# Designs tried in a protein design run: designed miniproteins, single chains. Part 60

Each design is a single chain, and the fold is of that chain. pLDDT is the mean over its residues in the fold that is shown.

## One batch from the design tools (miniprotein)

Design m2195
Fold by ESMFold2-Fast:
Structure m2195 (fold): chain A 81 residues (1-81)
Amino acid sequence: MEEEVRTLINKAVEALQKGDIEKAEKYLEEARKLLDSQPNPDPRLRLAVKALESAIELAKEGKLTPQSVNALKQAIDRLLA
């Protein structure tokens, strides 16, 4: 379950790096659904999901830069290590 959530989070970040906002949203929604199904979810996974949600909102507004996506990737990698 947690490893599946991590995989979906990483796929969402990869989709954002490729500019595929629709795929990023789909992976984020699946990650959120799995995380919410857990009785005691890892707070680091919740934080990563919230960070991705904010990044996707910025991407929809045309405000997300490649540098910001790279910083998000590094932050999530550190958080989930």
Scores: mean pLDDT 81

Design m2196
Fold by ESMFold2-Fast:
Structure m2196 (fold): chain A 57 residues (1-57)
Amino acid sequence: MIAVTTEDTQGVGSGIHTLPKGTRLEILKRHSDGTVTARSLETGETVLVDASKLEEI
């Protein structure tokens, strides 16, 4: 499932990454705390992101 960031947000992977608005992510897992594990389509990196900052496409 593909989503895009609706605003600049922080992703947590090998470090803290700024994900600009419009970043495309593949959602791998949703968590009960309101975060998702997602893979960046641009870099291939797996990051933890706030689900409220994502819009599914």
Scores: mean pLDDT 80

Design m2197
Fold by ESMFold2-Fast:
Structure m2197 (fold): chain A 81 residues (1-81)
Amino acid sequence: SEAILAEAAERARELLEQGREREAAVVALEALAEVLEPHSPEAAELLREAARAEAAGDLEAARELARRALELAAEAGVAPR
């Protein structure tokens, strides 16, 4: 929900201030997965996989997984098309 995203945004901001951009991206992806879980568990799973890829430094895999997650969320009616 909004509260989960707000908390994640604050943690990501603190990580970015420390130069920890990858960890900030992981926090954001995990928060999005939590918000989407009750609406699209498949999209949430892909976002968690994207977070793991981001943490491992595989930016291409993270981007592709996040893209697929957003497409599934849109199909479930929880994101604008």
Scores: mean pLDDT 81

Design m2198
Fold by ESMFold2-Fast:
Structure m2198 (fold): chain A 80 residues (1-80)
Amino acid sequence: MEKKIEEAEELLRQAVEAVAAGDAERAFELAKRALEYAKEALKEAETPEQVARAAGLVIGAIGVRTTAALLQGKLELSGD
């Protein structure tokens, strides 16, 4: 689990740097990968601290992915 959290954190950091650099396509791909690792970590989390870290990464990755998609004109908000 910890290795998946570490990989998600590194990918999310790179995704944020890509957004700051104006590379929305790269940011989207990096955030998508970070989200996949964060979701797996959240599924395997056994302690409240692990759940909090993994959930934070899921939220962060969704935020970056959404921002990147919006900048590319690919985001559509649907409730379902």
Scores: mean pLDDT 78

Design m2199
Fold by ESMFold2-Fast:
Structure m2199 (fold): chain A 82 residues (1-82)
Amino acid sequence: MTEAQRLETEAAVYEIAAAVYERLKDYEGAIEYLEKALELLRRALEVAKAAGDEELARRLEEQIRELERRIEELKKKLEEAK
């Protein structure tokens, strides 16, 4: 695997952890783990762009956008739950 793909895989592990916290209604924990995943995806994107892997970079940009949207939704739920 490329370094960018390894970072993407590590981000997926944090997304799984976030899903577990969301199921427990621990939205603060879920947000924390999604933010960790987002940091890893942003690093993966930088690595992919530096390597000239335009296909991987495009995929990572889509994943980053979706993850940012999910974090915003969870922050809204956190406000509504209090």
Scores: mean pLDDT 84

Design m2200
Fold by ESMFold2-Fast:
Structure m2200 (fold): chain A 63 residues (1-63)
Amino acid sequence: ASELVEKAINAVKKGDTEKAIEYVRQAAEAGASVDDLRKVVETAVKNGNIEAALEALRAIRSL
C-alpha cells in the first residue's frame, strides 16, 4: 500500500495523471490508509491535478 501511495505522489509531481489515477486505485485496493490517500489529495491539489485529487477523494470515500 505505502509503495503505491509513493508512486501515486511521484506520478502527480511528474504530471502523469493517468499513472497517478492507476496507482491511487491500486493503493486503495491494497488497503492504503485514509492518511496516506489524504497525502495524495494534498499533493494533487498543490500541483493543480484535479483529476488525481478527485480519484484519491473517491478512494477515501470507499474505505
Scores: mean pLDDT 82

Design m2201
Fold by ESMFold2-Fast:
Structure m2201 (fold): chain A 60 residues (1-60)
Amino acid sequence: MAEELEKEINEIMKEYQKRAMETIKSAIDNGESPEEIIEKLRQLSEEAMKKLLELRKKYE
């Protein structure tokens, strides 16, 4: 059912958002540059994207 797939997508996105927020907060505390933050967020998004692509294959 669509709601089941939405739950899986939401969990993936929620995990990404949580990690992204923690990364941003840590970077602010450490005085990291925007470029450093972007690179870390990009790495986190690749993991989330991989999971989303697996779900996408089910919809074809």
Scores: mean pLDDT 78

Design m2202
Fold by ESMFold2-Fast:
Structure m2202 (fold): chain A 71 residues (1-71)
Amino acid sequence: SMEELQREIEAGVLRIAAAVANTVLDKLETEEELKEEIERLERLKERAKELGDEESAELAEEVIEKLKEKL
């Protein structure tokens, strides 16, 4: 169902956000790798918004902003 898919996306975005935050804080990444992660999170944010998952979209945006600060 769409509700199940939305929950899977929500969990996925949260896991990705946590993983990315940890790698950015603990480890230096190249500018190219940071940009690739930003693009991936932007796509996930857009998808979350399309499904009405504003919370996951906001979390993705927070991680995107943190990554942009590293550029």
Scores: mean pLDDT 70

Design m2203
Fold by ESMFold2-Fast:
Structure m2203 (fold): chain A 68 residues (1-68)
Amino acid sequence: GLEELREEALRLEREALRAYILGDYATAIQLLEKARELYRELARQGDEEAERHARGLDKGIATLRALL
């Protein structure tokens, strides 16, 4: 359900943060892109906050790509 999608998106964000701390920006980007797709699905199912969160991840991913 929606709770499981949100939990998985948050888990992917935590894994992305760990990859970022280790300097693995490519892995961090891939994990954030997966989390973003889950937030987009949550938004399509009526979660208005998830739409805002997905837009925030667009900015974060762009920032990390600029470091590569």
Scores: mean pLDDT 87

Design m2204
Fold by ESMFold2-Fast:
Structure m2204 (fold): chain A 75 residues (1-75)
Amino acid sequence: SAEEVAKALKPLIGKPVSEAKAKAEELGAELAAERGVTPESVVTGVFPAGDDLVVVTTTGPDGTKGYLVFRVPAD
């Protein structure tokens, strides 16, 4: 579920976005959208959005705010 994926990603707050992407892929979640994210971006928050989406917020090295949206598998 999105809630379980979000719980697994929350310990990555303060870590590079690459670690959040790797963990999401390990859990079978698919990257559905991304904005304002660079390889140097750091995770600032993780939120389930409904039953099938997880939103990961980020901040870049210049302070630019970004986000990633992951789609959680139905099964």
Scores: mean pLDDT 84

Design m2205
Fold by ESMFold2-Fast:
Structure m2205 (fold): chain A 107 residues (1-107)
Amino acid sequence: MTYYVGVAATLTETEVVGAAAVADSEGRIVAEAVVRLPRSSFAGLTDDQALGEAAGLAAGEAVRKAGVEPSQLADPGVEAFARAASEEEAREAARRLAVEAALRGAP
């Protein structure tokens, strides 16, 4: 059984938000996670670096919540994340990317 991760991130005035979703091979969402961290947690990082860190943390949490082993992931190292304008858009983008990856059936 292969699982697919979609990841998105956004910046608010006070927080860096990462969102992730895990889909099964049929495109069903089996887990989601949102990580919200104060911007001060990323002092000295660029916005791109902060978004990437939050996205990675959200991906890790979604995978743990799904109970999925790294060997079951089509791409165990999530390389790219979608930028979103809001937390709601980030959650929707993460779900969409996970489903699209699953429906393509390949990394």
Scores: mean pLDDT 80

Design m2206
Fold by ESMFold2-Fast:
Structure m2206 (fold): chain A 74 residues (1-74)
Amino acid sequence: MDALRQVASTAPLKAAIILELKAAGRPLSARELAERLGVSQSAVSKALRELEAGGFLVRDAEGRYSLDLAGMRA
């Protein structure tokens, strides 16, 4: 079942999203993350929602995501 392989691959995707946000030092949209990681926006959006629910990410008023530890306002 492709679904089982997809579930296995989303754990690396969540880690990759965290690393990209650390490297960027700014809020990124699902589109920007999908473009940077070479994956579909739907896969990134699902991973972002799970990371947000887990308290790893915050979403701004424009729908962009950043790490909770990243300084959004200087």
Scores: mean pLDDT 70

Design m2207
Fold by ESMFold2-Fast:
Structure m2207 (fold): chain A 68 residues (1-68)
Amino acid sequence: MPKVIGKAPEVYSEEEIEKIHELSKELRELMEKDPEKAYEFAKKKAEEYNLPESLLKTMLHEIKKYGE
């Protein structure tokens, strides 16, 4: 279902996209093994990569929803 709500005007660089992708993969693996560690890991990596917390929250929400 196509729906646009506040799409970011900024275009992410390839480096930023790669970091987000790697973070998603690691976070998903941790979520399957240990959700508490996944949350801690995600927060640390988001800060390290200078990613906005809103993006981190979105990733965690999707993984949690999928991991049901």
Scores: mean pLDDT 64

Design m2208
Fold by ESMFold2-Fast:
Structure m2208 (fold): chain A 102 residues (1-102)
Amino acid sequence: DAFAERAKEVIDRIFEKMKELLKQGKSIEEALKEVFDEAQTIEERAAILLIAKYLGLDDVVEYLKEKLTPVEFAAVAITQAAIDFYGLEEYIKKKVEELKKL
């Protein structure tokens, strides 16, 4: 499915950016905030907020929510529905576990 493959590419790009920031000595919380601020698309911003939620970083989730427009906030719900529909939750969880081991 071309949509599922595109979604995985977006997820992979986010995690690669986070890995580089962690290698520079930044915390996971700082890395999430920086990749969010650098994100060019609504899709990337929505995905980063959901990754923060999967990491259990409630304070970061609340911080990022305050920076979303109403359209971007609606995109988070749509992105979560797409993750559920395409079974991408386990893929994201695998990436989260890889990140925690750095």
Scores: mean pLDDT 80

Design m2209
Fold by ESMFold2-Fast:
Structure m2209 (fold): chain A 66 residues (1-66)
Amino acid sequence: MDSNIQGIKYLVEAAKAYEEGDYEKYEELVKKAAELLGISEETAKKLAEFIKPHYETVEADLNGSS
C-alpha cells in the first residue's frame, strides 16, 4: 500500500530529526508514521530508534543509485 511507503519515509525522517535534536519534529513524524502504518506510536518509536544508526545508508540508497 502507498501508506506503507509513506510511513517508512516518515520513520526515516523521524530518525533524522532525532539525530538533529529536533524532538518536536521527531514526535510529529512518529505519530504520522504510526497512523499511516496502522501501528502504535510506541512501535513507531522503536522502529525509528532501530533506523536511527542506519538512516545514512537508507538515505544513500534513496539518493545515490536512483
Scores: mean pLDDT 72

Design m2210
Fold by ESMFold2-Fast:
Structure m2210 (fold): chain A 69 residues (1-69)
Amino acid sequence: MSKEELDREVAEALALIMEAIADWLASQGKYEEAAKTYERAAQFARDHGLTEVAERLEKKAKEYREKAK
């Protein structure tokens, strides 16, 4: 495993952990906090080339921002 491959795997794991945290916040009714966490996770995923993960997280962020209003 190269450093680049390791960095990608670590980035993917971190994005999934952030998604899980945001999902938990949403389950607690903390929609604004969940939306912000999804937005941060989506940006992190994009910065690391995880396009599909980023797109999924961006959709969730928008959904929970609307619920937070």
Scores: mean pLDDT 83

Design m2211
Fold by ESMFold2-Fast:
Structure m2211 (fold): chain A 125 residues (1-125)
Amino acid sequence: SKAEEYYNLGNEYRRQGKYDEAIEYYKKALELDPNWSQAYINLGEAYMKLGKYDEAIEYYKKALELDPNNSLAWINLGEAYMKLGKYDEAIEYYQKALELDPENEAAKEALEEVEKKKAEKEAAA
């Protein structure tokens, strides 16, 4: 479909590190197919690469409205909140990912890292 063509172009630009172009094509895909959870995740990941964490959060939340059992989207949401220094929210979302996938090593490591960053931030206050 034309939506899949745009999505594949977005993926190609993202692989090349061309995140603004990736965002353009993911948005074009979503205009044609607005209920595509994976396209919202990839769009959010492109915003993460640009340091646009608030926009990434918006699109990860949209992905999770469509597919709340996607543990990767919960991990990505936690990472975005961690980048904003919102460690309590990051912990909550990493814990949600681990409820869905208890053996996910990336989520376990991210949870340990955010708990350490929270402790360091509290010690510096």
Scores: mean pLDDT 90

Design m2212
Fold by ESMFold2-Fast:
Structure m2212 (fold): chain A 111 residues (1-111)
Amino acid sequence: SNDEEAEKYLKKGNKALEEGDYEKAIEYYEKAIELATDPEIKAQAYLNLGLAYIEQGKYEEAIKAYEKAIELATDPEIKAQAYLNLARAYLLQEKYELAEEYLKKAKELLE
């Protein structure tokens, strides 16, 4: 199925990310996003896409990916992780008030 293929690309992306091949990780996560019909799989792929962008220092691209993960996620744990990663991206940009705001949103979901 399309979702089974999306999960395979998500796993390939995760392996590339672990190996430091950020360009290949991004390519695989983009394929997972294109194939996924399940919003949960798509949200996880956007979350991991954002992580790969952070490793490349592409903070604006990472923020957009995390915002997409938040929009699509129905699982509070995935949404909370996206808020935590968004807060980290803002910390890396020294935007401390925005970082605190999104950290608070993550904590509210994990209550």
Scores: mean pLDDT 91

Design m2213
Fold by ESMFold2-Fast:
Structure m2213 (fold): chain A 69 residues (1-69)
Amino acid sequence: SSMEKQQEERRAVTLVSAAAIHAISNTPEDIEALREILRELRERGDKESLETVEKILKKAGLDVKKLLE
């Protein structure tokens, strides 16, 4: 339904925003949070949000492939 799509979009925005915040401070705790965010986006099949987060992480100097191990 359209309501379910709106809920999915809000969740995606929340995850992308959280990834941006965690990428800025880049502590060990932030890296663990980023790993969980990437895992959740991958499990949901949200390719568009995953690509957006990958772009954010690359800009912050983080290796996405290592985080997805």
Scores: mean pLDDT 81

Design m2214
Fold by ESMFold2-Fast:
Structure m2214 (fold): chain A 64 residues (1-64)
Amino acid sequence: MTAEELLRKAREAIEKGDLEGAVRYFVEALQADPGNQEAIDLLREVTAGLSPEEAARLAVRAAK
């Protein structure tokens, strides 16, 4: 998938309340395009709703 496609899926996940899925898509989008400002902005929005524990779990899973 392109970064653009991944960001669309991330936005859909946010609309569903799937914050874990949204963060996973943002990480994948940033891996494809590290300077993508839309991905950074959406990640900031999602992480404002995540607990530190949820954020840590997603970081570990994204690394795999």
Scores: mean pLDDT 71

Design m2215
Fold by ESMFold2-Fast:
Structure m2215 (fold): chain A 57 residues (1-57)
Amino acid sequence: REEARRRVREAIERAETVAEALAVAGEGQKHGLLRPVELSASDSAEAIRRRALEALR
């Protein structure tokens, strides 16, 4: 689990576009590595990354 959490964190940090950030955050939520968080394609990639990182369990 710690290794999976680290990989998801690194993938979120490496996401350069809104679509990439949303996709990685969605996979993290699907695998229970992120708490439920509201993310929107209308936000910037930086804002999505920040919120997803804050939601890491």
Scores: mean pLDDT 76

Design m2216
Fold by ESMFold2-Fast:
Structure m2216 (fold): chain A 73 residues (1-73)
Amino acid sequence: SLERELAIKKAVLAVLKGAKYFLEENIKKLEENKEKATEEQKKRLEELKKEVERLEKEIEEIEKEIKELEEKL
């Protein structure tokens, strides 16, 4: 069912957006303490930023798939 596939993809999108939101909040907290950051904290900040970029690409892909499915319904 296209409707079921659409519902599953929308659920996945919600999870990915939630994950991105939590990572962005963590990035914000690390950025607020940037001047006092250890080298380990600076490395973690860069790793979190790369993870956000990965999630943004996955979100864009899923949103495109959702739009294509909605056009078929």
Scores: mean pLDDT 86

Design m2217
Fold by ESMFold2-Fast:
Structure m2217 (fold): chain A 50 residues (1-50)
Amino acid sequence: MDLVRQRRIEERKQLLIDKGYSEEEAEKIVNDFIKKYGVWAGFGTFDTFV
């Protein structure tokens, strides 16, 4: 479901912004995790790392 994917991406971006990353940097980091590990595995790895 596209809305679930969008929400998950927004949640990860917000976590990075809260940690001091810019919105542009946060978007790049989340997209890099998705690209490297795939959508759901990327989110799991991100949640462990961040």
Scores: mean pLDDT 72

Design m2218
Fold by ESMFold2-Fast:
Structure m2218 (fold): chain A 59 residues (1-59)
Amino acid sequence: SQQMRDQAIQLIRQGDLDRALAIGRQLARQDPDLARQVGRRARQLGYPDLGREIDRLSR
């Protein structure tokens, strides 16, 4: 959901990468497009490894 995307992005901003990844995994199953948005945002915020993992789960 849109709320899960927004929550994951907020967790990334806070540096809570483990929780952000957990939400990213749920999003990848429910809405791969929203998960890709989280992955792209993770890369923009300086967490390329997290972004790549979420992108991998969304393929």
Scores: mean pLDDT 85

Design m2220
Fold by ESMFold2-Fast:
Structure m2220 (fold): chain A 96 residues (1-96)
Amino acid sequence: MKELAEKFIEEAKEAAERLREAARELQSVDPELGEKKVKDVEELIREAEEMLERAKKLTEQGENGARVGATMAAISLGRLKKKLEEVEKALAEAKA
């Protein structure tokens, strides 16, 4: 479980970075929509960072903690990936 939690934490950090990049690109193409999306993205990333920090601490507490940590990290990863898909779709539409 510790390895799975660490993997999801790392993937979530990568997803957050990609999400920031996509939101900034959207802001350069559509400043009004992009500004709103950048704010939404930064709030989501802040929430994800808090959840991932808690997941990391739980993972250090043993097998049951690692199980909970993996679940929390997976939820954060899922939310970040869904938001990335939404922003990338908006970016594709803005470029058309």
Scores: mean pLDDT 83

Design m2221
Fold by ESMFold2-Fast:
Structure m2221 (fold): chain A 71 residues (1-71)
Amino acid sequence: MLYEEVQKKIKEADANSKSKEEERKKVVEITAEALREIGEEILEEQLRKAEEEGDEKKARFLREQLERHRR
């Protein structure tokens, strides 16, 4: 999975989600899947966006994933 594919899936999740809570859950699932394929690059980009949006739970999850990827 490429970065563009992940972004497309995130946009689709936003379009199909009835709430920000549901959208966040779908984005987390998409990010976890993309981790197996893309790794560090997508994690850093998603972390930046989560921090800009003020989603502290998502940002914390992404930081933990990035740290595990480095090991």
Scores: mean pLDDT 68

Design m2222
Fold by ESMFold2-Fast:
Structure m2222 (fold): chain A 85 residues (1-85)
Amino acid sequence: AMEQKEKEIEKALDEVEKIVDELSTLRRAYMNKDWETLEKILGLTFENEEEAWEAIRQKSRELVDKLKEIEKKYPEINEYARKRV
């Protein structure tokens, strides 16, 4: 029924929030030049800033692609997000 779809959308919103938090953490760590945090999150060691940027770009693209897939499965998800306080 309708209630089952709402539960699926709520779980998808929780996943969206996790992805957004991860993207925000990556961006903040990069802007602060916190290479240790980036290495821990990405599971990689960087030799230079360009290599770190490329790794962040790849991870961010993967996360954005996941967001797009969730939005494609649940077109109403943005409406539900606006109702969360």
Scores: mean pLDDT 78

Design m2223
Fold by ESMFold2-Fast:
Structure m2223 (fold): chain A 76 residues (1-76)
Amino acid sequence: AEKARELIEEAKRALDEGDYEKAVELAQQALKATPDSDYLLKAEAYSVLAAGYAGLGKFEEARKYYELAREYYEKA
């Protein structure tokens, strides 16, 4: 979980810098590094992924990942 949390923090910094493509890549890496049972960390990673897609103007992808983030928050 530590590596996934680091990747999420890096993705959040990329969002703050306006580097939405990097934020998407780091959030996808975080999802791959997150155990299936860690619902809170999955929710956080999907939330960052959604914000990255929204920054890129890909609002349908952003909506899809925000819905996934909500589902994982509800499971946590």
Scores: mean pLDDT 84

Design m2224
Fold by ESMFold2-Fast:
Structure m2224 (fold): chain A 99 residues (1-99)
Amino acid sequence: GLSLAEVLRELARLIQEAVKMEEEGKSLEEVIEFVISRLEELAARSADPEARAVLEETAKELRELLERLKKGEKVTFDEVLDVLHRGMERVFGLQAAAA
């Protein structure tokens, strides 16, 4: 499975891909669905059980934002980025503790 350093690199790429999708005019729903799918893939590939749990929790928070958006509630791309950055910070904390 992926090391913590590899998970962090893939999370950084995912954030950049999400920003590019938003800049290209993809709907917020499409962006959130894409990010959830990629986080679930990363969780399944992660060697570290704590990193897996963080990625699964991050995907769950994004699913809650997606459900709010589908109900017609106001959800912003900044809220999506905040969830992703918090998830990345948690994984970075695990990697820093392992060093």
Scores: mean pLDDT 89

Design m2225
Fold by ESMFold2-Fast:
Order: structure tokens, then C-alpha cells, then sequence
Structure m2225 (fold): chain A 113 residues (1-113)
């Protein structure tokens, strides 16, 4: 299904090393020019994970928020995964209250998280 494809793609992106994400950066940037909302969401998630691993938390948040803006009509399980990624960024920043809010949003959309 589209849901299973997107969830597996996001899981794979999260598992990539910083070096692999840096090598994929031009491909993510090219994918943003696509008319496919699914490809644009995956590209923004890829860029968000890249900047998160670089410690650029503000850029990571910006890219995840752009993914949510495009992906509003995507399966709730996919939106939940992006909320979980935002929670991880705020947790890394020491903003535990915002991290909790995003983790609760993720759990509400996908109770199996």
C-alpha cells in the first residue's frame, strides 16, 4: 500500500548515516521539484533527518513542518511518523514540553507508536 511504502521509506531514511544523507541531498532537492506530494514529503523528511543529524535543529524543524504542510492528506500513520520526528528534534533541543506534545499527537494518529 501507499502507507506501507511511505512508512518503510521514512524508516529507511532515518537509518541512513550522515554521510549517506549528505550524498543524497542533491536527490532530495531535485525531488522537491516533483508534482508528486509523496516524493516531496519524502524529500522534506530526508532533508529534515539530514539537518537533525548535523545538529541544525531549526532547519530540521522547518523541513518537517514543510512535509506536514504538503502531507496533510496523507495517511495518518505517515503524519504520525513526522510528528514523532519533530518530537525527537525538540527532545534533542531540551524542549521536553514541545517534544511531549508532538509525541502525543503522533500516538493519537497511530496508537502503535
Amino acid sequence: SLTDYLLEAIKRIESLSLKELEELKPYFEEALKSDSDELRVLAYVGLGVLYFKKGDYEKAIEYYEKALEIGKDLPPEVIARIYELLGKVYEAMGDYEKAKEYYELAKKLDPNL
Scores: mean pLDDT 89

Design m2226
Fold by ESMFold2-Fast:
Structure m2226 (fold): chain A 55 residues (1-55)
Amino acid sequence: KPKKPSPEKIQEVRYLVANEGLSVEEAAKKLGLSEDEIKYLQERFAERDAFVAAL
């Protein structure tokens, strides 16, 4: 089952996506997240506009 990363890790992924132009997958891999955590983030970031609005 997908595992939710810590809030701090989610914020770091957001930062890399917003400022470096990386994909969610690339940012998560750069931060050393597990495959289960990457899968969770991909599902949450599927609607990027909704994700950005939630910030």
Scores: mean pLDDT 71

Design m2227
Fold by ESMFold2-Fast:
Structure m2227 (fold): chain A 82 residues (1-82)
Amino acid sequence: SVEELIEELIAESDEVMQERLRQVDARLKASEALRNEFTSFVNEIKDLPEGLQKAKFREKLNMEYLLARSDEAMKERLRKVK
């Protein structure tokens, strides 16, 4: 499952990446649409070797983190004008 893959990646990652993965996991738990997207992605890659599955899933998690961080950075930039 998506939850099991995230837990495995957190266990295999350094402290900085663990924090990022936990932030993405929290977003997945808060959004059904995002969970459905990640479940669909896992189903698309399930026929790949496990090493490639983990690599592609980690890449997708990193992209989600960067997108969220980019939005937060823009919001913070706008707030500094106050």
Scores: mean pLDDT 74

Design m2228
Fold by ESMFold2-Fast:
Structure m2228 (fold): chain A 99 residues (1-99)
Amino acid sequence: DLEEIRERAEELRKRAEEKAERLLKTATPEQQKRLQNLLETVHEAIDRIIRYLEEGKISEEEALELLDLIEKAIEGEPTLYDVLVFLTSLETDERLANA
């Protein structure tokens, strides 16, 4: 269900914001910049996942798997890179098909 996936995406955005807010309270200026960049990357990745799902470029199963990787990244696992690589591969394929 597309709506359930969107609801999960918004829950992950809130969890990322809450974690960033907690970490920012004790962060150095350099850590604050990195945390803000990471938070922006999480939001952009979620936006791209939902967009590609709505466009039919990924399945609901693929969207849920990518959101699981984002959830793990929020929890501190190094999984965000895997999400970004996958999303970039979809963009490259689309650009080559339309070239």
Scores: mean pLDDT 79

Design m2229
Fold by ESMFold2-Fast:
Structure m2229 (fold): chain A 94 residues (1-94)
Amino acid sequence: DEIEKYLELTREYNEKSNEENEKDMKKMKEINEKGKKEAEKALKENKEKGKEIAEKIKEETTRERGKILNENSVKLSVEAIKYAVEAVSLRNEK
């Protein structure tokens, strides 16, 4: 049954999307923790420019985190939607 095939593909791509989303969340956490440590170090080691350096680190951390949004997880989710639509179309032809 082609409907079952497309429903299985929908499930498979949703599972892949969830796995990539978990990886993206882990990467975001690592970026945040690294940025926080670097900002704290700048504040401790440079009394005159530490605040300016810490602000630049915060901006860079925000940019790096932003690059993770709309990566592989969204692409896989879109493929799952396409397969779900195909299953619905085949069901309507019966």
Scores: mean pLDDT 78

Design m2230
Fold by ESMFold2-Fast:
Structure m2230 (fold): chain A 77 residues (1-77)
Amino acid sequence: MLAELERVAARAEEVGREAYALAKAKGDEEAAREVHRTAGEGGRRIAEALEAGDLEAALEAARELLRRLEELLERIR
């Protein structure tokens, strides 16, 4: 589970960086702010689940963050 959490979180970070860079390249400051807000909220949920010792909840939060960032990337394209 921990290895899967790390893998999903790493993918979310990569997608988030791509989405942010693309939004900035397009001059879409609103989209850039939405990506940062989404990453911050998702990261907080993962951290809270890890602090509680709930690896399953942390993995679910990481998967939800990845899904949302992928949706944002497609909207920015």
Scores: mean pLDDT 87

